# Designed miniproteins, single chains, continued (4), part 1

All scores and structures are predictions.

Each design is a single chain, and the fold is of that chain. pLDDT is the mean over its residues in the fold that is shown.

## One batch from the design tools (miniprotein)

Design m12001
Fold by ESMFold2-Fast:
Structure m12001 (fold): chain A 59 residues (1-59)
Amino acid sequence: PTEEQLKAALELADREAVRAVVEDGLSPEEAREKGIEVASKKYGVPKETLEEAFENGIG
């Protein structure tokens, strides 16, 4: 993935995580994992790459 694709994937992961907390009542940890999975599938970015980016405060 390019830097733009990674950034877009992180934005989608965050948006999906917020939706999961508000609509589905998931915990923040579960919601973040679900958001990462959705973004990974949409942009073809490995889940591990997105998890690492969130740990570094990019997401």
Scores: mean pLDDT 77

Design m12002
Fold by ESMFold2-Fast:
Structure m12002 (fold): chain A 67 residues (1-67)
Amino acid sequence: AAEREALLAEMRRAAEEGPSLEELLELARRVGEAALRQIEEAGLDVEAAKKQVEEELKKLEEMIAEE
């Protein structure tokens, strides 16, 4: 499955159409979820990766909210 690649393509298309930061953040969340699912399907330990993705998305949300 190419969920991550498909979501990245959606982000690129949205960027070409002049999306808001909120729209890009929503797509980033979806990409992160798809990546974590792929790691789990590969039988790898996703706990550290999940925490890292959640922390980065939280920081991004806070930065956007402060702007």
Scores: mean pLDDT 68

Design m12003
Fold by ESMFold2-Fast:
Structure m12003 (fold): chain A 60 residues (1-60)
Amino acid sequence: SSEMEEALERVRRLLDQGRVQEASDLYLEFMERSSPEDAERFHREFSGMMVEYLRRRKAA
């Protein structure tokens, strides 16, 4: 759980900095090594962060 919390916080920081590719790479790496339960939660949280990030970049 602490590893997932650290990964989610790192993704959030990368997205805040506009480092989308690094955030995506971190997401894929974590998904590959995670338990099914952690992968499901991580995917849900990451998807929410990505949707919000893309909305903000699209807004003028």
Scores: mean pLDDT 82

Design m12004
Fold by ESMFold2-Fast:
Structure m12004 (fold): chain A 63 residues (1-63)
Amino acid sequence: SMEEIEELIEKGKEYLEKGDYEKAKEYFEKARKIARTDPNISVEEQVAIELRIIGAELDVELA
């Protein structure tokens, strides 16, 4: 579900802020997997989720 994806992205961001990049990647990959396999998630929503994950990773890299 979209709620599950939101929760996973939030946890990934938390781990990025803590410097635990390995855990962050695990949560982001779980979110990506659900977004790609959930029939209730549109292609446009999948793209938005990917861009949001990339943005979170870039925010840490640039900070």
Scores: mean pLDDT 80

Design m12005
Fold by ESMFold2-Fast:
Structure m12005 (fold): chain A 55 residues (1-55)
Amino acid sequence: SAAELAAQLEAAERAALEAFREELKKRGVPEEEMEAELKLLEEQLAELRAEALEE
């Protein structure tokens, strides 16, 4: 169902954001820059999720 797909995509989004945050931490990226990068990724993932749900 669309609701189930949405839940799965949201879970994948959370996992991707968590993995990316850990990667940035490991690279020593400043927190301010890290938050900016995470925001960009979150926006990109939300856009992809909306597109996938429309298909």
Scores: mean pLDDT 80

Design m12006
Fold by ESMFold2-Fast:
Structure m12006 (fold): chain A 56 residues (1-56)
Amino acid sequence: SALIEEAERLRREALARGNGGATSAAGMAIKDAREGASEEDVRKGIEQARRLLREG
């Protein structure tokens, strides 16, 4: 799905930047999407990963 694809891209970026918090947030978004969580909850995890990447 597009959400899983986006979360996987964010996780790869976070790993490349050494951002453990963003890596964890993106990983949780992937897990939530695969386990059937709402799109809203998955998007919140993606947004958290993006925030952590912006903050360092």
Scores: mean pLDDT 85

Design m12007
Fold by ESMFold2-Fast:
Structure m12007 (fold): chain A 78 residues (1-78)
Amino acid sequence: KERLKEEIRRAVEEALRLAEELAAAGDEQAAQVAKDARELLANLDALAESLSEEELRAAREAAEAAARQLRERLEELK
């Protein structure tokens, strides 16, 4: 369970970094994503305590997917 929490943290931190870069470029939706990512990171320990291992795995996959989408959007803003 701790390993999944670590993986989620890393994925959300990557998504936050990408979202902050897009927000700096003027993307208002990315600014909201960055805010949501910071809130998730602040509550990650409580969420990891409350969620099942399957729910944590799903959350990790969702965070990784979000990071991929943000990376694609950032590449389009070249």
Scores: mean pLDDT 78

Design m12008
Fold by ESMFold2-Fast:
Structure m12008 (fold): chain A 92 residues (1-92)
Amino acid sequence: SEEAEKAAREAARNAERSGGKAEARVEGTTVTVTIRDASVSAMAGALAGAVAAEFAGGEGKVEIKGDTVTLTVTGKDEETAARGARAAAEGL
């Protein structure tokens, strides 16, 4: 959805502000934010974002591999995915 795409772009911008290079992608009801060369602050933000997404009614998952962090937000529908992604962006 357009709202999920907007939330994904905001999450990527917030992640980059914390330190790193971020890309966000929306696929159906799943929003993925990949942060490369992530700072410790960006890693902490991704974890906070995953928790925030869960409080918004979505599912948040974080995977950390070296200096790359992947935050995945999944919703039962596009509206829930967008809401979760917005909450995650605020956590980043």
Scores: mean pLDDT 84

Design m12009
Fold by ESMFold2-Fast:
Structure m12009 (fold): chain A 59 residues (1-59)
Amino acid sequence: DEKVKAADEIALLFIEEAEKTGDYEKIRELSIKYGEEISKLLHENPEEAVKYVKELLKK
């Protein structure tokens, strides 16, 4: 449940960033480059996975 909630929140963060910026290429590149690490964090610590994505989208 926590993992599902975190995954949903991460998906929303990417969607919101794409909608705000119109920069779908940035979102695509981030998901390819960091997807493995995000997936690993979701398994180990879902809350940290969300924080990781928030930090990623800041820059």
Scores: mean pLDDT 79

Design m12010
Fold by ESMFold2-Fast:
Structure m12010 (fold): chain A 83 residues (1-83)
Amino acid sequence: MKKLSEKDFEAEVLVALAAMEVSIAEKLLAKKNPADYADIIELAKRAIELAEEAKKLSERPEIKKEAEEIIKRAEEIIRAATP
């Protein structure tokens, strides 16, 4: 069975955390409450930071692809939450 390096494992953890932050931001955005928008933007920005760090730690195409998708989703959230 395939083993991951420590850096690949750390990158997968960062991607998972970034995905959680984006998911929370998407759920808050769906409520369309302007009072939440600052928190939504903050969650999305943290997701981008985590995903970018994952891309630096791992050269695996699968991890880089997941991180890129999370960054794209987070950028869409920031755009939607910005008046």
Scores: mean pLDDT 83

Design m12011
Fold by ESMFold2-Fast:
Structure m12011 (fold): chain A 99 residues (1-99)
Amino acid sequence: SLSLILRLIAEKLRLIGLKIELDRLKEEVKEKGIEDEEILKLLEEAEKLLKEAEKLLREAEEYIDQGKYEEAEKLLKKAEELLEEAEKLLKKAKELLEK
């Protein structure tokens, strides 16, 4: 349905934004010489979640193309949950860097 296509586009845009934020925080960590294990672990876990979300969004797009909307919706919901978790981890890393 059109609503699933719009949701896919919205989640793809969210993924791009979070990937940009991750890269920005990684650059700040490198520039400041940060060796804090908590910050590094948060960024590594966020990267893992973003990679998994990207895979699920790609699979959801393939199901939409096949007319398998129920399967696509389940993958979109999982991707959304992963993106929400990644966003929380990136926010925590940013807060720790701003100390």
Scores: mean pLDDT 90

Design m12012
Fold by ESMFold2-Fast:
Structure m12012 (fold): chain A 72 residues (1-72)
Amino acid sequence: MSREELDKEVYRALLEMHIAILINANKDNPELVKKLRELGEEMLQRIENADTVEEAEKIAREGLSKAEELAK
């Protein structure tokens, strides 16, 4: 695995973990859980398709921001 592929995987894993934590914290709200899962699937696919580590980081930061906004 290249260093860039490894760094992208780290950002993917961080976003996945953050969304999982929010889902567990909000398990009593099925509509929010559904939205968080849909957001996670979309953003994780975008990270996988990112051409650079910088792009993957930007997407991960955007995903984290959107997940936090949904959890308000």
Scores: mean pLDDT 81

Design m12013
Fold by ESMFold2-Fast:
Structure m12013 (fold): chain A 86 residues (1-86)
Amino acid sequence: DAIGASIDTEALRRAALELVEELRRDPENAAAYAALGIYLALAKLAGDEATERALGLALEALKAYEAGDFERAEALFAEALELLRR
């Protein structure tokens, strides 16, 4: 995959970590939500399964927050951050 081969997965992981920390502090940030979708697509194209999984968990955390399940949202954000800090 030519597109995936061009993605710096270490830079993507660091950017994803900062983004998930921002979303955990402000889950209503629309710009950060848009960036989450972009980084998730980039992780999938790169074959970075760990970053893709972590960003997917952050997306589920935002859905839980929107549903009013703040305990689940916090747990999902914590799991995503743990994956990205490895």
Scores: mean pLDDT 82

Design m12014
Fold by ESMFold2-Fast:
Formats: structure tokens, sequence, C-alpha cells
Structure m12014 (fold): chain A 84 residues (1-84)
């Protein structure tokens, strides 16, 4: 099983606040930041031998599909290239 990722408490609080306020743009931006952080965590776990490269690749591809921000998508594609 893939190890759990724990996001920064301030990012979780900011996401909750944006969601409660109905601020779709802020929620999207914070979600993009979260997805890139998860992607970096997955690459680090793969390099440490704690996560299979195939599993990390599938997870990163899912994050790319779920991310609309162009800069975040580019960062996630670079992270995906580091596995392959």
Amino acid sequence: EAPAFEPAPELVAALDAAHAAGDVAAEAALTAEFNVAVGRFLVAQTRAGRLAPETAREALEGLIVGTDDPAARAALRELLAEID
C-alpha cells in the first residue's frame, strides 16, 4: 500500500475556508498546490524504494488529470518524467 501523505495544516485550513466561502478560484489554486506537493512526495518515496514506480506513475497521472492549473500540470509532468 502507498504511504499516507499529510498536507501542511495551514493548507488544509485554507482549503476549508475557500470551500466554505464558495471561492472556486482559491479552492482550485490550493488544490493545485496540494496536488504538486503529493506528486513530490510520491517521487521521493519511489526514490527511497518505499513505493513501486508503477504505482507512483499511476498516482501522478491521476493528479495531472485532476489538475487544471497549467503551471501545476507542468510541474506534475516533470515529476512523472523523473520516474520514467
Scores: mean pLDDT 77

Design m12015
Fold by ESMFold2-Fast:
Structure m12015 (fold): chain A 71 residues (1-71)
Amino acid sequence: EAEKLAEEAVRLALEAAEALKAGDEEKAEELARKGEEKAKEALALAPDEATKKELAERVQRAIAEAAELVA
């Protein structure tokens, strides 16, 4: 399910931010990479362009929020 994969990507992005805040840069990078892979899978499985756009925006927003938490 594309929405499930997008949800996992969002969760991984936020976990990566928390790892960075804790000083674990290596773990943060691993989590970010896994999140990117899940996001790509979610977009590939999206049934239509509207859903694909919504999922992409949701993941991108989570990544932006995670970046702000680290900054």
Scores: mean pLDDT 77

Design m12016
Fold by ESMFold2-Fast:
Structure m12016 (fold): chain A 82 residues (1-82)
Amino acid sequence: AEMEKAEEELNKLIEELDLIQEGIEKLEKIYDKKLKKTTDPNIQEKIQKLYSEMLEKLKKAKTQEEIDEIIDEFEKEVDKLI
């Protein structure tokens, strides 16, 4: 029934939102930890820009795999700056 598809789609959207929220919390923890590793304001500004870019990507993510890849990319890019 079309009603069953609508319920499945709604449940999927709720799951996606929960995954995004968990992803944001993980990204924020990594961001805070990495900021504390440097006192260079130029590096801090670059980390802040990367955080903002990755946060926008997370908001558009639809799967756990995409969220994990975005978080991993952020950590790798920040580690190149430090």
Scores: mean pLDDT 80

Design m12017
Fold by ESMFold2-Fast:
Structure m12017 (fold): chain A 61 residues (1-61)
Amino acid sequence: SEEDIIEYISIKYGISKEKARELVERVKELGDALTAEEVAEALGVSVEEAAAIKAGLLRFS
């Protein structure tokens, strides 16, 4: 579920559930237009890791 994904992101990347929810909402708004760079900045990860995360998040957008 969406809530399970939000919790997973929050725990794995050490960000608040609020910030994880914001990222999920951005995926819904932008879909493929969401950049890996924006995901990397939101999660504090590399652009390469962010690209993989983005692909996973797009599965429910």
Scores: mean pLDDT 78

Design m12018
Fold by ESMFold2-Fast:
Structure m12018 (fold): chain A 78 residues (1-78)
Amino acid sequence: MSKEDKLASLVTAAAVRLVGAMLDGNREEAVKIAEDTAKKIIEMNPSPETEKYAQKAVEAAKAGRLDEAVRNLIKAAS
């Protein structure tokens, strides 16, 4: 599996888990998922831009903004 395929798979799995956590009203778990996923994306794709989008994804999850959290994880993985 290429690095790109691995990043895409990671973000897809995280998006599914984030939707589940938010539907359950479990913001704490959603934040944890976003933080863990952001850390893994940064480890696989280190850059200032990746770190910026990863941080935005975590902040969006903390604010309960699921769409923004997923969007920023996708950008971090690009």
Scores: mean pLDDT 83

Design m12019
Fold by ESMFold2-Fast:
Structure m12019 (fold): chain A 74 residues (1-74)
Amino acid sequence: SMLEEKRQRYRAVAEETLDDLEYKGYIHFTPEERERLIDRVTEEAVKNDLTDEQARLLAKMYAAEEKRRRIEAA
């Protein structure tokens, strides 16, 4: 369906964004944390009909939120 195609596109954008951030040493995720973040980005992007650029920004924002949480917990 068109909706499943949109979900797959957003998941790919989120995965690429997280891979770039991890490659740069910005943050590292467990597989479970990674999937939760990808799911959050995907559902929010579908809900708000985001562009790929907006979905990428959302993934970066969620990753930054997690990084901040870890710093505050340390």
Scores: mean pLDDT 87

Design m12020
Fold by ESMFold2-Fast:
Structure m12020 (fold): chain A 71 residues (1-71)
Amino acid sequence: KEKAKKLLSEAVTAALAGNRERADQYLKELEKIASPEAVEAARRAVDAFLAGDVETGIENAKKAYEIIEKE
């Protein structure tokens, strides 16, 4: 779960930098070790941050983190 949390953080950081390719790479790694629900929330967070929607990005990142923590 610690590795999954780190991958989520790295994907979000890449998205905030506008780097979709790097964010997608971290999400692919996350898919190997986290539930589909956590990955979907992480993907929604990444898409929101890339679109400049910080509020939606934070909400979905928190949701992904919560799901990962309970796994």
Scores: mean pLDDT 83

Design m12021
Fold by ESMFold2-Fast:
Structure m12021 (fold): chain A 83 residues (1-83)
Amino acid sequence: MAEELRKKAIQALKEGNYDEAIKYFEELAKVDPAEAYLDLGIIYYKRGEYDKAIEWFKKAKEVGDPETKELAEQMIKYIEKKK
């Protein structure tokens, strides 16, 4: 169930296990793509993988509601400015 996958993803993040967190958020993306894409973007950003982070935020922008689109656009601009 999506809630259990979300709990596992959050727990992996708290443990600093980004590879495991990515795995769970990729599974979540099959059920709740917009939110999972945002979380994947944040994880890749934390790992310093800025191009991959932008890719995931761009995907979140394509499928998200207006709030998700605004947040994704803001994160993309922030990362591009940091490069």
Scores: mean pLDDT 80

Design m12022
Fold by ESMFold2-Fast:
Structure m12022 (fold): chain A 55 residues (1-55)
Amino acid sequence: AAAEVARLVAEAEQAIRAGDFERGRDLYTKAAALIPDPEERERIIQRGAAAIAAA
């Protein structure tokens, strides 16, 4: 569900801010797995990679 994806992304971003990049990547991967559209799934995965690279 969209609400679950948003929760996982928020938790991932908090983990990345705390320096826990492994947890952040795992949470973004879990969020992406809930997205049925392959293009939107790719966008979420890339967003996670960019957030980690920018941290």
Scores: mean pLDDT 81

Design m12023
Fold by ESMFold2-Fast:
Structure m12023 (fold): chain A 82 residues (1-82)
Amino acid sequence: SLEERRRKVAEFLQKETGLTPEQAEALADGLVRYVEAKGGRLTDEERERLINAVANYLVERGVDPEKAREIARKLVDLAEGR
């Protein structure tokens, strides 16, 4: 379900980053809704653009730049239900 997918994304964010529960839930909702709007699966180009956008957002929120891209990749995988 979309609710379970949002919960998993938010929990991963709270575990791997210093984001607040509110920030994690907001990002999780945005990611899952974006993927669903694209039909539940992203093209390789859409996926790369989203990973880069999320990684940049995480760096601006104090996440280690070297880890941000790997965290973002996992977040996008979770949002797609992979």
Scores: mean pLDDT 85

Design m12024
Fold by ESMFold2-Fast:
Structure m12024 (fold): chain A 70 residues (1-70)
Amino acid sequence: SEVDEAIAKLKEVGDEVRRRLAPQLAAARTHDERLAIAGEYGAEVFKRAKEEIDKLSEYHHAQMAADAAA
């Protein structure tokens, strides 16, 4: 189902972003640096999650013979 696919993609996104930021997090020397990286992680995961939710909405609208060009 689209929902199961979305859940799988959200998990993949979380893993991808975490893996990409892991070296920076490991190299972080101060609390402020770690906090900044955590904020970047949260913002990126949220942005990509929103994009995936938007795609699901577009898919359901397309199934109802709505505009497929968005």
Scores: mean pLDDT 73

Design m12025
Fold by ESMFold2-Fast:
Structure m12025 (fold): chain A 55 residues (1-55)
Amino acid sequence: SALLEQERANLAHLEANRDSYVDSLVERLGWSRELATKVVDMLIETERWVISRLR
């Protein structure tokens, strides 16, 4: 479905820009880089799981 292709594109963008998202969390929220990386990795994992379950 179109939604599945959109989510795949979103995942590819998120993976390609992972460091930028991590930097944003560190700069805006004052989180440790380790925590920010963990959260971004969890988001990527969640997107992969959603893609695997999408109809």
Scores: mean pLDDT 84

Design m12026
Fold by ESMFold2-Fast:
Structure m12026 (fold): chain A 80 residues (1-80)
Amino acid sequence: EERQREIDEGIVRALAEIMLWLFGPKYEKEIEEARERALKEQKYDEVFTELMRSLVKEMTPQEENELLAERKKRAEEIAK
């Protein structure tokens, strides 16, 4: 059980990191909440699939451009 939980936590962490990389800091809170919910309910596949659909549906071209601009600024500041 503990080993399986460790694997599940690893998968959930990897999915959260991928989504943070794709959608950036604007959706960080939603991604973190989904991570907590997935671990608590042990429904990581369903929770992250639902989150991804929600984020894609809610994003407009303007919001996508804003997220890309914010990620570019963060990358430039980290590179210094």
Scores: mean pLDDT 68

Design m12027
Fold by ESMFold2-Fast:
Structure m12027 (fold): chain A 58 residues (1-58)
Amino acid sequence: GAELLRRIARHELERNPVFARAVELIREGRYEEAAELLAREDPSMTLEGAVNALRVLE
């Protein structure tokens, strides 16, 4: 199962406010704004990574 991946994604969401904001932008369909936020504030996190994390949390 995806249980381990969901646990990791939840921990990152709680720990990282930039990631939390990017996830909100992705939920609103604002992919370009999410990508720009991640590039400036957390370049170690990609838009693709954030989208995948959101999908395992759903």
Scores: mean pLDDT 75

Design m12028
Fold by ESMFold2-Fast:
Structure m12028 (fold): chain A 71 residues (1-71)
Amino acid sequence: AEVEEIEEILRNSDKTLGEILVEEYGIPRAEAAAILNALSDKTGKKLTLDTRPSELSDEEIRLLAEMVVNL
């Protein structure tokens, strides 16, 4: 439920990952950056607060949603 809700927001948003994590989920900017750095290390991609969800694969969107839920 919670992971699926985050995936839906990511898939349907034209905002940056930083805007979604900070504005929609209220995650502090520094923590949002740390999450994206951890996802970058796991996926081998350079993901930042300025990255758009359209740049992520379905698997990467799922991984990000799971990381946000486990905060």
Scores: mean pLDDT 82

Design m12029
Fold by ESMFold2-Fast:
Structure m12029 (fold): chain A 55 residues (1-55)
Amino acid sequence: KSREEIEKGLREAIELGEKERNLVILRLAYKDAKEIGFEELAEEAKRVLEEIEKE
């Protein structure tokens, strides 16, 4: 997959994880985004994770 396709997939995973409140999807998206260097997506995934975990 191209870098653009990976970025789109990560964005979709974060959106799905937030909608479904699925911590596993969000944690994996955070890890993958950090490893690939999509820092903005990693920060978004972390933020959503922290908001859900606060409940």
Scores: mean pLDDT 80

Design m12030
Fold by ESMFold2-Fast:
Structure m12030 (fold): chain A 61 residues (1-61)
Amino acid sequence: SIEELVKKVEELLKETKFPESWSAIEIGEHIAEKLKEEYELSEEEYQLAVLVGAIMYQERK
């Protein structure tokens, strides 16, 4: 479900440290790739994970 995907993105974002040079989108892409390694994601779910990760990261700044 979307809610479970969002929760997994938030948890990975909290557990992961990122280089200062990375953009929010790059961070979102990294999170989405990590989720894809553990779970079967559709293209839409992957894109959603990228956007959610990027938005959550920006809100933490």
Scores: mean pLDDT 80

Design m12031
Fold by ESMFold2-Fast:
Structure m12031 (fold): chain A 110 residues (1-110)
Amino acid sequence: SKEEILEVVAETIQRVGALADQLAAAHGGSPASRQALFVEASLTLLYLHLVLNKDELSEQEIKDIVIAKLDENIEELRRALAAETDPGARALLQEMIRVLEEAKKQIEKL
């Protein structure tokens, strides 16, 4: 359902936000921290757009939009990870990628 897709997105935002907060606390102002905050903002704006337009969008259109945005953010996180040398920052970026990939798999099954 549309509600189940929105729930997965909302839960993903909470998990991403927690990781972004950890990166900001330990590695504030770093490219990794900025990328994590950008991912949180990107998904939050996506969620707002979907909530405001859910009655105008089909369930399949919502799935396609969410999957495309998750893929975009995974690619950007992979680029940040490739440039990161700090082990702690790398671990948090890898966990954020895993969170987004899990969200994508959950949505694909709906």
Scores: mean pLDDT 92

Design m12032
Fold by ESMFold2-Fast:
Structure m12032 (fold): chain A 115 residues (1-115)
Amino acid sequence: SFDELVDELIKIGEEVRKILRELAERYAGTDPELARQLRAFEAAVDSYIDGLKKAREAGDLEGAIQLAEKLVETLKNIVEFAEKHGLPKEVLDKLREFYEKAQEILARLRELAAS
């Protein structure tokens, strides 16, 4: 259902936000510029989570798709950033998994809109 798909996207966003926050804290003293960029990604993801919660409450499928598209694009950017900066492989693998899951949910939301 729409609610279940949006709830799963929110969970993905919350997990990614936790990873970004932990990494930013870890690197704050050794690489402040890396930490700053991680915090910027955290803020973007947090904004999309808030938007998705609002779209869910309103039953706004079109709004949820737009936010899901932004989340997917940001997750792709996060994965590319993590790879370029040599972040831990376990973290990179989790971020890739969340990116793939978010893309699958976006595809399913688009199928609901096409019905």
Scores: mean pLDDT 90

Design m12033
Fold by ESMFold2-Fast:
Structure m12033 (fold): chain A 100 residues (1-100)
Amino acid sequence: RELTPEERALLERGKEVKELRDKLLELIEKGDIEGAKKLLTEEALKLGAKRETIDRALYHGDSEARREIAKLGGGVIAALMSALALGSPEEVIALLKALK
């Protein structure tokens, strides 16, 4: 069956989310929190988020900055940034495992 362009985009998005989740889990389980923050920064930049907004979301606890990232389609990224900003690696691991 030939997939529609929309069906192909959804499958590719699912694969990207899985790869992001797996990399974040590996970094956090190793205690590489800075590596995890860097990966989330790179993913938010791909969505068109400004670096200033990302820095406020990750390092300054700015809920408005996280909301702006979520509006760009980065709801999962914004949630992960919130958990990392609060210094809760156990909560981040639980959230990533829930995404399977």
Scores: mean pLDDT 71

Design m12034
Fold by ESMFold2-Fast:
Structure m12034 (fold): chain A 67 residues (1-67)
Amino acid sequence: SVPLIDPEEARRLAEELVKEAEKYASTDPRKAGILGVAAALVYVAAGDPELAQEVIRRTKEAIDKAL
């Protein structure tokens, strides 16, 4: 596997994006979705598609729960 970004930096960036997504899930679901996709893309670039899928799942669940 050849990651496009340093895994430690990717984890930090993705964690920040996921936190933002959770904050906006109820007030701005579209923004939350975009942030979740951005976090997933960061994990894909780091070579971890399983974490990318998990982030998408969690973001979708947070938005669905917020209505």
Scores: mean pLDDT 79

Design m12035
Fold by ESMFold2-Fast:
Structure m12035 (fold): chain A 109 residues (1-109)
Amino acid sequence: SMELLKKIQEAYERAKKAIEEGDVEKAKEEIEKLGKLGIKASKQGDSETALKAIEYLYEIAELAVEKGLLEVAKKALEAIQKILKQSTDKKVILFSIGAILRIIGLLLD
């Protein structure tokens, strides 16, 4: 859905802004919204949109680690795990697992 993809992009942009401003609570709120939109895409069989949500959550986690906001990175990890649990699409499952492992690697450094 183009409308769902637009909402995902808007949540991603708001999460990035919150991270740049050091607003941990706002970043977590936008990550939760992004995660719920990714779950909705997955449940609708919109694998392309679900993959985009996971990609954006991974980028958010990387930015959060770079800024030292580890709780925000953990919230993004949690959101990807929730999308994984709701997914039946092999590509979405494998991409989610890869993103989760990469974020864990970032958090261990």
Scores: mean pLDDT 90

Design m12036
Fold by ESMFold2-Fast:
Structure m12036 (fold): chain A 61 residues (1-61)
Amino acid sequence: MEEAKERKELIERALELKRKGLEQKNMDAVQAAFEAIGAATKGDLEKARELIKQAEELLKK
C-alpha cells in the first residue's frame, strides 16, 4: 500500500472539507477536518479516514 501517497491525499481532502465547513459556518465539520489533518500527518490513516467521513456527514446537515 502506498502510505505516503494516501497520507497526502487524506490531508488534501481534509483541507478541502475544512474550507467548505468555514464557508458554511459549520464549525463541527471544521473541527473534524482539522483533526483529520492531524491524524493523517501522524500516520494514523484509519483515524484520518474516519474523521474525514464525519466531516463529510456534518456538511450534509
Scores: mean pLDDT 81

Design m12037
Fold by ESMFold2-Fast:
Structure m12037 (fold): chain A 92 residues (1-92)
Amino acid sequence: MLKAYRVTIKIKPGPEAAAEVQRVLARAAGELLEKHPDIVGVSAEVTEDEAVITVLGKPETAKRAAQEIADRVLKEAPGVLEVSDVEEVPLP
C-alpha cells in the first residue's frame, strides 16, 4: 500500500535561497531513492519563495523520508524561513 506525504518549506525571496534549497533537495531526494527501495518517487516544486516536496512510498518509509528531507533542508539551507509538519496527501 502506497501513500504520499508532503512538506512545505518557506524560503527567503530571491534566486540564491531558492537555488540553495533546490541543491539540498536534489541531493537528499537522490540519496533516499537510492537507499530506500520502499520509496517510489520524490517530487519537488521550487519557486522564488516556497518549496513543496512530496514523497511517495510505503507509509512508514515515505513519512520518515519526508521528515528527513525537511530536517536536512532546515539544517543545510540557510535561506529557509519555515518548514511545515509532514502531512498525508491524496495519491496522485
Scores: mean pLDDT 81

